# Designed miniproteins, single chains, continued (4): the designs that were tried, part 22

Each design is a single chain, and the fold is of that chain. pLDDT is the mean over its residues in the fold that is shown.

## One batch from the design tools (miniprotein)

Design m12738
Fold by ESMFold2-Fast:
Structure m12738 (fold): chain A 107 residues (1-107)
Amino acid sequence: SKKEEAVEEMRKLADEFLKKLEDIAKQTTDPEKFKNEAIRLLKEFTEKAVEILEKYGMPEAAEAVRAFGEKLIESLKKSNLTPEQFIEDLKEAVDLLLEQVEKLMEK
């Protein structure tokens, strides 16, 4: 189904995003450098996720992803967490986002 294809593409995109974040965390201990790169990757993730959801005709899910990205970027800008702690929180947030997107696609 279109829903199953969209979920698979979204999960692959999320896995790629999280792997890139983990790679950056291994390359730098500088919180500001990590923060700048994480914001850049998060913007790329949200833009690609929106494109996937719009391709499958899911505008409500696309809007949820935009809102998710905006909130995470603001949280990251204010954050004093280590890169490792932030990545663990992001993994949980991404899982919750994917669950929300799946539920919105059932409407």
Scores: mean pLDDT 80

Design m12739
Fold by ESMFold2-Fast:
Structure m12739 (fold): chain A 99 residues (1-99)
Amino acid sequence: VAELRELARRVQEEIAKAIEAAKEGNYEEAIEHLEEARELLRRMRGLATDPEAQAHLEEAIRHLEEAIKALKEGNYEEAIKHALEALRHAAEAVRTEAA
């Protein structure tokens, strides 16, 4: 659980950096930060042992992939919504694994 919490904190940091980069008009850097967060989520999925936690991490990865696609399409509002859903699912995965 401690390893999942640390990875989740890093996912939160990368998504926060992505949102900040997007606000500054640095969309390419925003996408790079979301791609970093996606790799961290994949590492979390590999460490999770609870099936419900694994399902939340799969949803988090899916939302992050949709956020990246939305940014590439210029749909920044949609991208932010998906990035926040990814954060919610990552947090639920940690809570589920800790239970």
Scores: mean pLDDT 86

Design m12740
Fold by ESMFold2-Fast:
Structure m12740 (fold): chain A 84 residues (1-84)
Amino acid sequence: SKEELIAELRRLQAELQRLRLAGRLTKERVDAIAARVVELDKEAFPERAAQLDAAYAQIRTLSAEAAAVAVLAHIQELIERLES
């Protein structure tokens, strides 16, 4: 359901923020969270798959911190889209 997708996105958002605050942010962890967010976005909006693959490829080239900022923005945008 949309409510379950939003709940999962909020959990991923909280996890990423906790990792940043604790100084435990790694590229591997950010990329894994990014992959999960992309998967959830494709589940909700399969017509966006190609755009999401391109966005994920770009995130993979970023530093851990820059990737985290991009992923947090993606989570917020996806939540707003699901609530529309």
Scores: mean pLDDT 88

Design m12741
Fold by ESMFold2-Fast:
Structure m12741 (fold): chain A 95 residues (1-95)
Amino acid sequence: AEAAVEAAVAELREIDLEIQADPSKEEAVLEEMAARYREARARVRATGREPSEAEALLLSAWAVAEEKVTGKPLPAEDEPLRARAVAALRAYAAR
């Protein structure tokens, strides 16, 4: 749904603005985003349900946060989630 996609974009923009206003919050924000990635990953694995377009767009940022927090690339089994997130980001950029 368009409204859900716009809400996701607004959330990502608010996060960026918060870090720009106070860079000392970056570590805490990254850890929070990484936690949200882990929750989304667990839900997809438990239900077999693909992320919505809005969820996939948010996952693109949360996945990067997880890699920064752990210092490791995402596991190979997360490849479908990563591909879905990239596809959602590209689709939004083409609007």
Scores: mean pLDDT 77

Design m12742
Fold by ESMFold2-Fast:
Structure m12742 (fold): chain A 86 residues (1-86)
Amino acid sequence: SEEKKKLKEEIEKLAKELLPEVREELIEAAREAHRRGEVDLSEEELIELAEKHAEKVAYALALKKVYEEYKKPELVNELGKEFAKE
């Protein structure tokens, strides 16, 4: 399906745009978890895991944002009203 391909490309694009922020947030969370002694891994190992998972987390967030945007009743109603005016 061409529509599914376009949706996948938009999600991938959004994930790339979100990646730098997600990576920084996960690294900070990893350092905080190490400082609190909540995990048995070293700070370096936690940061490596955070960086490795940042791409997957960014993709998941992009999926969620696209899904929520298409499922907003208010947005669907507004788009319908704008279409009716044209």
Scores: mean pLDDT 71

Design m12743
Fold by ESMFold2-Fast:
Structure m12743 (fold): chain A 101 residues (1-101)
Amino acid sequence: SQEAIDTLRELKDTANRIADALIKKLEEVSPEAAQEARKLKDEFNKKVDEILKRAEAGEDPQAALDEAVKAISEFLQKLVELARKAGLSDEEIREIITEAL
């Protein structure tokens, strides 16, 4: 359905806003972690774009949305773990994510 496709696009945009906010902070703390985060973002967007193309081609939009939600969850989990390893506190990470929403 168009509603599921629109939701998928909105979730993709939200995930990218969160990623961009974390990458901006990581550039100040660890340029190496920021580069790794950009690679994760590129891989995430490639995966979600393939899911979106299949949904737009008439494949099961609800299954596509479910697959995209899983991809978003895995991406954000990897991004948060990278930020922790770079020395950001859980409180700083939470605040950055909340402000990006």
Scores: mean pLDDT 89

Design m12744
Fold by ESMFold2-Fast:
Structure m12744 (fold): chain A 95 residues (1-95)
Amino acid sequence: PTPPLPKEVVQEEMLKTFLENYPKLNPAERTLAMASASAIAGEEFLEKVIEKYGEPSLEAIEEALEIVKKEPETPLIAKVKEILEKLRKRLLEKE
């Protein structure tokens, strides 16, 4: 088996790969990528992405949720859906 990497190293490598590819994605794909990466790397990763690129639009979040609804429900998909709903709630609470 592959030796376990420290959590910090995994998060930094995921962030680097994400940041290199993020600008190449459409808004719904960016929102899905952000939620998926955050489901694996944690909430601190989500906050760093939002700080650098801003929060996704409500439309992009809703489109990402429609894509996720078509996927079979696994623990990862359930967590991605939870993150997307949390982002949607944050935007609705901001005015």
Scores: mean pLDDT 72

Design m12745
Fold by ESMFold2-Fast:
Formats: C-alpha cells, structure tokens, sequence
Structure m12745 (fold): chain A 70 residues (1-70)
C-alpha cells in the first residue's frame, strides 16, 4: 500500500504544480495582450522554467523521504 500511496503523492504534487503553472501562464498572457512576440516568448519561457524547477524539487523531496524510510 505504501508504494501506491507514495505514487499518488507524486501524482498529486505534479498535478498541483501543473495547475499553478497553467494559471500563471494564463494570467501572464492576459497581462501581455498587445506586447511584442519577443517579450511574450521570453516571459513564457521563464514561467515554464520556474514551473519545471518546482516540479523537479517536489518530486526529489518526496523521493528522498521515501529512500530515507527504506
């Protein structure tokens, strides 16, 4: 049961980070209406990179916790 619960925690953490990144991108696109394509691309890449970093750190923390219990 514990491995299943652990996998569910990873899925939940990834889903939460996905939704936060989605909201941040949607808000950014609204704020950038009328901005240059270059500015839009730069800001979107930055937000996606931040989202990927948060997801990676969340998964790493959960994996380290699991390994410490083993």
Amino acid sequence: ELPRAFIERIHQALAEQREETKRALEKLLEELKGASQEEIDKKLKQKLKEGADRMGKAVEALLQEYLAES
Scores: mean pLDDT 77

Design m12746
Fold by ESMFold2-Fast:
Structure m12746 (fold): chain A 78 residues (1-78)
Amino acid sequence: SSLLERKKKEELILEVLFNSGEPLSVGEIAEKTGLSKSTVRRLLKELLKNKYVEDVGGGLYKVNPKMEFHLQLLFEEK
């Protein structure tokens, strides 16, 4: 389903950002996830709205520190 595909792609973006340790551009996220830049931009809007990700300026994005504990549980349980 489109919802499951969207969530899997959102998880890929979050995992890449969580593991990078530094802010990434749309182009860098697209390269690391294998997603198109258009898909990354669309999914970043949802992640920003839901406060999982922050826009740090200069076209760069990072994981929201307030959500870091929740993301740690999601990605470090395996």
Scores: mean pLDDT 80

Design m12747
Fold by ESMFold2-Fast:
Parts: sequence; structure tokens; C-alpha cells
Structure m12747 (fold): chain A 72 residues (1-72)
Amino acid sequence: SDVQQKQQQLDDLSRQLADKTASEQQLQEAITLANQLKRYYEQQGDDVAAQQAQDVIDAAQKALDEIKKQKK
């Protein structure tokens, strides 16, 4: 399904985030996918999956903010 494909993409991006190898573009992609999946899981009442998506958003946003801080 579309959701399963997005979850696999997010899982791949989450591994790169954990390894600290994600680019700025990959971090933005992770935030976008995680927000879409979080909304889906909230609609389904899957609080655990929604929280896991939120954790990815938080981690990716923090990494993205640090990259932008270094550019200034």
C-alpha cells in the first residue's frame, strides 16, 4: 500500500538519521513523510506508530536546525 511504501522510506531515512549521515534534503524528506504517516496513524488510533513518527520529526528537525545554524 501507499502507507507501507512511505513507512519503508521513512525507516530507511531514520537509519541515515541515526547514523548521522542524512543530508539536509533527506532530513526534510523524513519530516514530510513522518508528518504524513503521523496523521494517518492518528486517524487509525495507532498511538504507538504516531509517537514513533513524532520521534522521527523531532530528531530530524533538531538535526536540520543544527545544519542551518552552521550555515549562518
Scores: mean pLDDT 84

Design m12748
Fold by ESMFold2-Fast:
Structure m12748 (fold): chain A 67 residues (1-67)
Amino acid sequence: SPARRQSITEFRLQALIVEAEFLLSQGKIQEAQEQVDEAREILDANPQLPKALRDQVDAVEQQVKAA
């Protein structure tokens, strides 16, 4: 169902965000950027996703760029 697909996509995005934050905490900037890039592609493919998830990805991307 569309609702089930959205829930799976949201869960995948949340996992990528958590992984990127963990990699940043370890100083693994390149690996963190790879997680952010994958999250960005998922957001671009799914414009219907909640703004809160987009804001979370944007926040982590800014942290990676500042590192």
Scores: mean pLDDT 86

Design m12749
Fold by ESMFold2-Fast:
Structure m12749 (fold): chain A 74 residues (1-74)
Amino acid sequence: SKEEEMVEAAAETLRSLADWLREHRPDWTTEQIVARLEVVRDWMLAEMSKVMSEEALERFRERADEIIAEIRAA
């Protein structure tokens, strides 16, 4: 569905942001990167809540939390 595509695109954007920060901000700690991703996740959830279903928002939250956990564990 379009919502599934948007959820995956949003999750991929969050992962790409983490990779971009690691490349362009090698001075940042993992915790600083995670904190930035959490701010972006929360902003994305707030914006998506205006146009997407509760189920799609829950899927994005789960995907974002998985990505943030992977970054934290690395």
Scores: mean pLDDT 86

Design m12750
Fold by ESMFold2-Fast:
Structure m12750 (fold): chain A 70 residues (1-70)
Amino acid sequence: SEIDQLRQKQRELNMQSMILGSKILSILTKAISDKRPLTPEEQAEVDKLKAEVDKLQQQIEELNKQIKSL
């Protein structure tokens, strides 16, 4: 059904968001463990990953609206 397809996409996007969140946490945890600030390269990677998470969250929000309208 259409709703089952939308729910499957929602699960996939949530999983992708979790994976990216885990990558961000790994970068931050390494800096904390080393008792140092983020390098410019690490900061750029975190910012890039955060932008990807924000994009995924917008897609999830749109899917939620589509599911509610059915």
Scores: mean pLDDT 88

Design m12751
Fold by ESMFold2-Fast:
Structure m12751 (fold): chain A 69 residues (1-69)
Amino acid sequence: SEDIQRRFLARLEEVLGRALTEEERAELRALTKGYSEQQMEDALARARELAAARGVPLSFEHVREVLRA
């Protein structure tokens, strides 16, 4: 759902503290095609865990890695 994807994009921007680029938004939409809201939240949680395990702040790169796995 485009509506679910739009809400997830807004939430990710809030969590990252910045606006996503058009390229990042397009990539995120492609990688989350067919995802449920729960699957998107699970991916964000895994990205946060990945960043924490590496001792760095959460970034879009961590989200990308989780979604590509």
Scores: mean pLDDT 83

Design m12752
Fold by ESMFold2-Fast:
Formats: C-alpha cells, structure tokens, sequence
Structure m12752 (fold): chain A 68 residues (1-68)
C-alpha cells in the first residue's frame, strides 16, 4: 500500500502513461527479486529510491525517442 501510493504520486508527477507505470512496476519487482536471490533485501526507503530511478529512466528514454 505505501509503496503503491508513493508510485502513484511519482508517476503522476512525471506524467507516466498506464503502460509506462506497468513497465516501471515490473522492472522494480524484477530488480527486487534479482537482488533477493543474491542475498540483498531492499528496505522500503531503498525500494522508493529504486522506483524513482526507474521512473526517471523511462522519462529520459521517452525524451530521447522524441528527439530522434
């Protein structure tokens, strides 16, 4: 619930589409699962930081695609 509320806030601030939101969530879940398999458990704070990174990356990719 807390991470989902934060995700909705960040996604709205960055103007993400529903498709981009779904992609960001999948990337976050995959990253968390991969790190857990390596013995690394992310805190809620670290998950928020990772989510912000993913959202920023998707926004940057969209801007680069628009420039092509």
Amino acid sequence: AELDAYFDEVAAQKGLTPEERARARRLLDATVANLKDQGITLTDEQRRAMLERIVDHLAAVRAEDAAK
Scores: mean pLDDT 76

Design m12753
Fold by ESMFold2-Fast:
Structure m12753 (fold): chain A 83 residues (1-83)
Amino acid sequence: MDMEAIVKWAKTELGVSDEQAELMRKNKSTPMSLAALAIQEKRYDVFNEIVDALSRAYKADPEKLKEIAEEMAEAMKKVKEKE
């Protein structure tokens, strides 16, 4: 997964700060981590934007999109269990 593409997308669509973007580069944060954070913060609007952006980015690679979707489902389950 291209980390620079993910960072650019997060800065554009989610308003991620330069400091947060640097942490994403160093820790190899993925869209799945951002989706989990959006759900945790009750930002379902942001979560929907993440899903839409991933669908557009990986439309040529459905296996990669499936992998990301499975990781996001696991993150959602963990957030739901804390309610």
Scores: mean pLDDT 60

Design m12754
Fold by ESMFold2-Fast:
Structure m12754 (fold): chain A 93 residues (1-93)
Amino acid sequence: GVVKRVEVREETKVVRLNEGDTLIVELPDGSVVTVHVVSGEAEVIASPEGVEVKVLKGEAVAVLVRDGRRYLVRLKEGETANVLRDGKELPPP
């Protein structure tokens, strides 16, 4: 897969990801979202308000890092999640 990077300032960006691809999204508030497609395909809608991940086929995982904390969301085919809203906090490393 490939690693793609996107900085979100004012405009919404839509990125299609294939199996093994990783997208790193930097939000205006300094939050970073990393989306990895484990299998299949996903569409990521990155806006100043957040990052929406839609799994078209297979599985994806997204991790939000904000203020030193990590939040994880796992998605299966047909699922959609807002990473800022739906992420579950991980224990400190």
Scores: mean pLDDT 86

Design m12755
Fold by ESMFold2-Fast:
Structure m12755 (fold): chain A 74 residues (1-74)
Amino acid sequence: MLSKEEEEKLDKAEMEVVAELYKLKDENPSISDEEMKKIAEEFGKRAKEWAATLSVEETIEELKKWLEETKKKL
């Protein structure tokens, strides 16, 4: 049911979120290294848990929602 292409999309979405977080830190020096590391680690843990319980598309949607909420809290 899950295709290699869907798994690739999930991986790319996860990497894009991580890239966006590092970009946000670079543009917002007030964000500490500790905060960024904690956010990135939380994201990685959530992504793994969602991938285990949700479909690939649902996981990608949750990752994007999490990124949007994280940016709003910034």
Scores: mean pLDDT 77

Design m12756
Fold by ESMFold2-Fast:
Structure m12756 (fold): chain A 84 residues (1-84)
Amino acid sequence: ASVQDLINQINSLQPPAVRLSDEELITGVRLKYKLPPNASEEEIREALEKLLTHLQGLDDEGRLKEIVDLDVLVGIDYLKQATK
């Protein structure tokens, strides 16, 4: 599956109102799995595959918690970058 296919599959598990953007998902998985800022497309794809598999094993509440945790990671990273 392509990066875009994996993003689409992850977003299909979430109600539209709580879906992250493509950029937020990519940034979120990079941060969650501790990949470098210049991570390859292959590394991003593998991280998205790990996230998709993890989310598929959760109920609706667990999926929402994981997406909220990703959103928080992205927000903190953005603030850290803005203060440099």
Scores: mean pLDDT 81

Design m12757
Fold by ESMFold2-Fast:
Structure m12757 (fold): chain A 87 residues (1-87)
Amino acid sequence: EAPEATAEDEAALEPRVAELEREARERAKELTREEAKERLYEIAEERGKPSAYETVDKFLKESTDEELRERAAEAEVMLRLEKEALA
């Protein structure tokens, strides 16, 4: 039942990154739509990227509540990876 990653792009993700994604998604499932939106804006502010606000606004317009939670989880993982890269 294992996916058996053959492509390097798929295998490039280390188990640590996969674990961060899983945990972020589990936390995001408990967020309300408003909390997920606020979380996305907070992450955009922490990253110091004004263009990220436009991206968040687009997600809000096009995404369902559950999709918005998934976007929040992805953004958290990206922020974590950036912090580790800076360390």
Scores: mean pLDDT 69

Design m12758
Fold by ESMFold2-Fast:
Structure m12758 (fold): chain A 68 residues (1-68)
Amino acid sequence: SHAEEQALLAELFATLDAFRAGEISEAEARARIRELVARYAELHGLSPEQRAALEAQWDAMLDAEAAA
């Protein structure tokens, strides 16, 4: 549902925020992103290629936070 999608997106952004705040390690943030992206992909029936692209996008956002 849209509400479930919004909840998963909120958790993904909260994961980046927690990493930025120094509350969790990069490894923990990456693990949480992997879990949340997997749940999102399952919910929406994404292809393996679409899932990999989504994982890469969120990894890039985490990498940008780590570089800042």
Scores: mean pLDDT 84

Design m12759
Fold by ESMFold2-Fast:
Structure m12759 (fold): chain A 63 residues (1-63)
Amino acid sequence: SVEWDIEIVRKAAELTIEEADKTLVTLPNGEKVSLAALTYYLATGRTTSPFSGETIPKEVLDA
């Protein structure tokens, strides 16, 4: 868990806003979020959408 969190934070820190915007993930509620924003949010131990508060399924994260 801790090692995973460190890797996710490191990746998020290396991503530019432009690169994040090019990689979108569609949430169950139909919202599209950038991969960098999603990755950073998950690095804080959260699994909910930073925009809607809905829980993000693992299947969406694997896409």
Scores: mean pLDDT 54

Design m12760
Fold by ESMFold2-Fast:
Parts: structure tokens; sequence; C-alpha cells
Structure m12760 (fold): chain A 65 residues (1-65)
């Protein structure tokens, strides 16, 4: 799973929570864009998440893998 946020503190909180839930997560401290999301899917990430979403939303999306 890839998680994107330009806010490094919010990114770190969401990445740590997802890792604690048992997911393999890469945090990407960059501004979310369509181009970045396409690049990450092309690199083989099965799911790309925006850390500006609530933790509840992120966990629900990850659980659907």
Amino acid sequence: IAVIDEDPERLAEKVEALRAAGYDVKGINEKPSVELVKKLFAEGYPLVLDASDSLETLLAQAAQL
C-alpha cells in the first residue's frame, strides 16, 4: 500500500496506524496528484491512499484488499 500526504506529521500518523493494523505501507511525502497516483499504480502498488482522509476511511479501504 502507498499513502500520500504533503503534511509529514499527518502522513506519519496514518502510516504508523496502518502498519500497526498489519499492512505493508510506504509513506510518500508529496502533494497528491493524478500523475503521482498513476506512477505508484504503475510501480505495482495495489492501493494508493490519501492520508488527508480519516483513519477510519483508510482502514476500511485497506480491509477491502
Scores: mean pLDDT 83

Design m12761
Fold by ESMFold2-Fast:
Structure m12761 (fold): chain A 79 residues (1-79)
Amino acid sequence: IEEKIIEKLTELIRAADQGNLDEVKKLADELVKLMEKNPKNEIARAFLEIMLGIAKAQGDEETAKILSEAVDKINEIEK
């Protein structure tokens, strides 16, 4: 399952770099679902937080919103 998380994270980077917001949202949603099965995956969460920081730094408000929502969902699962 960790291998699938890494694969989705790699795809998410590519989609974000290409400005494909629909794919970014789809991949973020798929990552949240994978993390529901492994909610203590700190690497995936840290990676999403880094990507969120990059999106905010670049002024990409739409990608930042999608990633922020994904991080919030993951934090909710860990409660």
Scores: mean pLDDT 72

Design m12762
Fold by ESMFold2-Fast:
Structure m12762 (fold): chain A 61 residues (1-61)
Amino acid sequence: IKDKILQLTKEMMRLMGELTDARLKAKKATGDQKEQYLKKAKELDEKLKELLDQMKKLEAS
């Protein structure tokens, strides 16, 4: 279980970095480009929430 939590933590940190980068690009972009970066950030945030739910279940066991 601890190994799985560590793997999930590493994946979450990677996605958090990508999410931060996408949000920064959205801030600098305009129009359609901004919307594309915001959409990517939303998808990354959804993936991060899925991993958080998995980790929460493992911690609760």
Scores: mean pLDDT 80

Design m12763
Fold by ESMFold2-Fast:
Structure m12763 (fold): chain A 76 residues (1-76)
Amino acid sequence: MEEAIKALTEALQAAYNGDVEKAREAADRFAEITGNPEYGERVKEAMEEAAKNPEKRDSAIVRAGKAGLDALDAAQ
């Protein structure tokens, strides 16, 4: 669980900084750790939107965070 939270945090930080590649790498690790590829795809989509559209960044990051929390809950 701690590793999954770390990966999600790294993905969110990278997306906030506009680093799409680092955000996707962290989202891939998060999906692998939680075993849920559907949540991994949702996080990646939100990260790409956040990096490309600063005006939508806050809403995209919130959406990615919710998807991540749902995945963590399912992995318990």
Scores: mean pLDDT 73

Design m12764
Fold by ESMFold2-Fast:
Formats: structure tokens, sequence, C-alpha cells
Structure m12764 (fold): chain A 55 residues (1-55)
């Protein structure tokens, strides 16, 4: 069960200032990380979010 992925997908949907395309990219990115540990997924999510917000 992907508690971390489900939680972060909910967070991605509610992040202010992102376009719909950027939110979709975050969700796809999280799904690509399903096999990683929760800590790695969390770190990767934070970095991807910062990258999208900087664009």
Amino acid sequence: VDYTIASLETTAASVPGLSEAQRAELKDFLRSKRSESPAVIGQAFARKLAELQAA
C-alpha cells in the first residue's frame, strides 16, 4: 500500500501557484518513485516541487 504516494498526490493537488500541467507532472513523478522508500520519495518530491516552482 502506497501511503506516502497517496499522501503526496493529495498534497500535489493542493499546492498553490502550480499550473495543472505542473501538478500532473508531480503526480507522474511520484508514481515513478513507487518502488523507493518513503524518505527517498519525500526528498524527491520536495526537490521536484522546488524545480517546478522555480520555472
Scores: mean pLDDT 74

Design m12765
Fold by ESMFold2-Fast:
Structure m12765 (fold): chain A 82 residues (1-82)
Amino acid sequence: SEALIIFEQAVRELLEYDPSQPDERVVRAMEVIREQAPLIPKEELERLWPRIEEALRPFLDHPNPRVREAARAALEAVRAQL
């Protein structure tokens, strides 16, 4: 599935986070997770859930409110499909 490939790439980008990267890059990855989550089969989301939670957790306490909001929205979108 194209959606699954794009989704897994976005999760990987967050796990490989470099603090020198602009906040806009992580916000985009979170937006991809939010937008693609409804398109991913439930079984695949259940399998990926531990990695998704690991990827998003550090950003829930990020100093930038935009990053915190995007992380919360992404996490909520995934939880809604589980």
Scores: mean pLDDT 86

Design m12766
Fold by ESMFold2-Fast:
Structure m12766 (fold): chain A 100 residues (1-100)
Amino acid sequence: MRITAEAEVEAEKGDIVKVTVRLATPPGASGRVLKVTVEADGIKKEFEVDVELPPDGRTATAEVEFPLDHLKGPALVKAIAEVEASPDTAAGVRVEPRKK
């Protein structure tokens, strides 16, 4: 099953946005992070990630960073994670701006 998880944060020019995708699953369930898309002020960047839960694993984490040198001022940053998972797998996304 493919699922999408989304998070938003406000950021400014020169910030680095850190996107963390976490998968958590009970025994026998599966999960894989396929792609993270980060969009700010009309600029979209796609990060292909292939992070899979190990067969005996309970959690997996994928992390991407997107520098926002293109911003002209404060903007809403959207992060969208595409996950392929069994129904019992939980996916969460966190977006955190790092200030200079």
Scores: mean pLDDT 76

Design m12767
Fold by ESMFold2-Fast:
Parts: structure tokens; sequence; C-alpha cells
Structure m12767 (fold): chain A 70 residues (1-70)
């Protein structure tokens, strides 16, 4: 799970280079930010879906952070 990364190009770049076989859910309160991050991941061949909201069990993170999958 990736949350709050709509403006976090550096964090996204790390994922783009290392992890192409994973499925990511991008959760952000901003629909635009979630879509932007998801589009970037999909352009790199990484399966990702955008979701708007806090997520039921997703702790709010800084906008450029990846939340570790539990």
Amino acid sequence: IIAGVGSGSAVIALVLRGERDRHYTVVDISEEAAKEATDLLNKAGIAAEAEVGDGREVVAADPDAILNAG
C-alpha cells in the first residue's frame, strides 16, 4: 500500500526501479494525487489502483511516504 505519494516522485522512482511484480493500492484523500501516482506507476508497467479516502486500516502518512505493507 502506498499513501500520500501524489507529489512524491522520489519515492515512486524507487518503486519503479525495484518492484515491477507487485500490485499497489495508492490511497490519498486527494483524488488527483492518487490518480497521478497511479498513472506514473502504470506507465512504468507496475500494476496499481487509485483509491480516494483514508483507507480503513491505513494510517495517514506524510504526502511523500510509502506505508509499509503490514
Scores: mean pLDDT 54

Design m12768
Fold by ESMFold2-Fast:
Structure m12768 (fold): chain A 90 residues (1-90)
Amino acid sequence: MITIPDELQERLRPEAEELEAALAAGTPRVEVARRAAALLVEAAEEVMTPEEVELWRVIAEAAVYEAETGDPEAARRRVAEARAELEAKR
């Protein structure tokens, strides 16, 4: 399971609360997912290495894909592939 590092959690906390409020107010899930994806990538670029940013970009894209298609398995597979690619470059 994907754990968001503490530094990313701290950076994203205000935005996460806004996104949860938007979802509760009836904003479409796909729109909230796209906003979350953009914010996650921006935060990763500020506090993560370039290799880690690439992984978080794929995680963000997978979350948007899941919201658009309703297919969590396809999203999880893409994230697993990205992790394997990152590990293979060690």
Scores: mean pLDDT 72

Design m12769
Fold by ESMFold2-Fast:
Order: structure tokens, then C-alpha cells, then sequence
Structure m12769 (fold): chain A 94 residues (1-94)
């Protein structure tokens, strides 16, 4: 598979983060949870653009902890985990 450019990696991470935030919002996550997810999403996009795998992994781990603590329905949490795994795939192509 082709190695991703930093800009393409950042775009893929941004698209996945937008979907994660949308799923959490539709599931009734609080504004405090959504704000934290937005902050972590911006950190993940910056890390991907910089090619910083460590920072990207840290942001994704904190995002998963935030989602788990938010009490989201199991189906929604499963979809969020799937999207996080896709972003981790992006980190391997940096």
C-alpha cells in the first residue's frame, strides 16, 4: 500500500474524528464530553500532520477513555472503536 503524505493522513484523521464526534452527539453525549473529543481530535490531526505517531496514539487513547466514561450505548462505542482502529492504521503509514 502507498505511504500516506502528512496532509492525506491529517485529512483521514479529521474525517474519522468528525464521524466519532457526530456519533457521540447523536447518542446524547454531554457538551463537556463533545468539547473534550473536539480537543483530542484537533490534537490527533496535528499529530498526524507532523508525523508524530506517539502523540497520535496518546490522543486516540485519551479519546477512547473519554468515550468509555461518557456512558455511550455499546453499539455506538463499538463504532467509535472501529474508527479509532482505522486511525491507528493511518499512524502505521506515517
Amino acid sequence: MKRLSPEEAARLVREAMEEIIRLAREAGASEEVLEEMRRLGEEAVRAARAGDREALQKALLELLRTAESAGLPPEVLSRIIGLVLRILGVSLEL
Scores: mean pLDDT 81

Design m12770
Fold by ESMFold2-Fast:
Structure m12770 (fold): chain A 64 residues (1-64)
Amino acid sequence: DEIARYLAEIARDPHNAEAVFNLAKAYEKAGKKSEAIAVYRAVIDLFPDSPEAKEAKELLEKLK
């Protein structure tokens, strides 16, 4: 399970913006839209200066 893999990675390294962003994309791919939105927002809040936060903002606009 892709979601379980990224959750385990985040548990090991919670400062990894790429892993948190990939978790959001995995939720989106699985059709879990509300979970994807929540995790994309978490990327923006926790890693505001990251390239992942910039991409998450653009993807959130598409998910509306």
Scores: mean pLDDT 82

Design m12771
Fold by ESMFold2-Fast:
Structure m12771 (fold): chain A 99 residues (1-99)
Amino acid sequence: SMMKEKEKELKIKEVISAELLAKNFVEGKVLSSEEIEEIVEKKYKEIKENESKELEEEIEKKYELIEEYKPKLLELAEKLDEEGLKELYRELLEEIAKI
């Protein structure tokens, strides 16, 4: 199904993007939207070329974890709480590392 393939692509790209943004925020790095898009597309291609059932299960778990953190991240971003946002991104990365 074309719809299932597109949904899978969006989930993979969301995971890559969220991990990249979290890592860069914690490390104090600023990337342009174009640089982020380029890295996401490159990593997505690598994942598609090396896809396995195990990797798909890991991506799904990471996606679910990221979706759980999104409302809290958005709240802190709207409040301009940089330290709280950095701490929450660090927590997210630690939880992702357990997968």
Scores: mean pLDDT 83

Design m12772
Fold by ESMFold2-Fast:
Structure m12772 (fold): chain A 94 residues (1-94)
Amino acid sequence: SIVDKIKELIKEYIPKLEEAVKNNDVETLVKLMEEFLEKALKLIKDEKIKKQVEEIGKKQIERVKNSTDPEERLKAVEEFLAAVYTFASEEEAA
């Protein structure tokens, strides 16, 4: 299932993303988010859902790049992962 594959991808990336946030390593955080987004988009087959995931993903990555607050960066990462999971769930329901 697409949702199960996205869950496994989230599980793989959470510890890496958390470490980058904890270390204030914005360059690594952005790289990990971009890698996650690329892998997630390859799992999504519906073209409309794929575009929505790409758009929200890029928005949250841009938020991380422009934020000076570690708490705001953490929130952006959490919203990013939640959005990808939600849209993947919508594809399986469609």
Scores: mean pLDDT 84

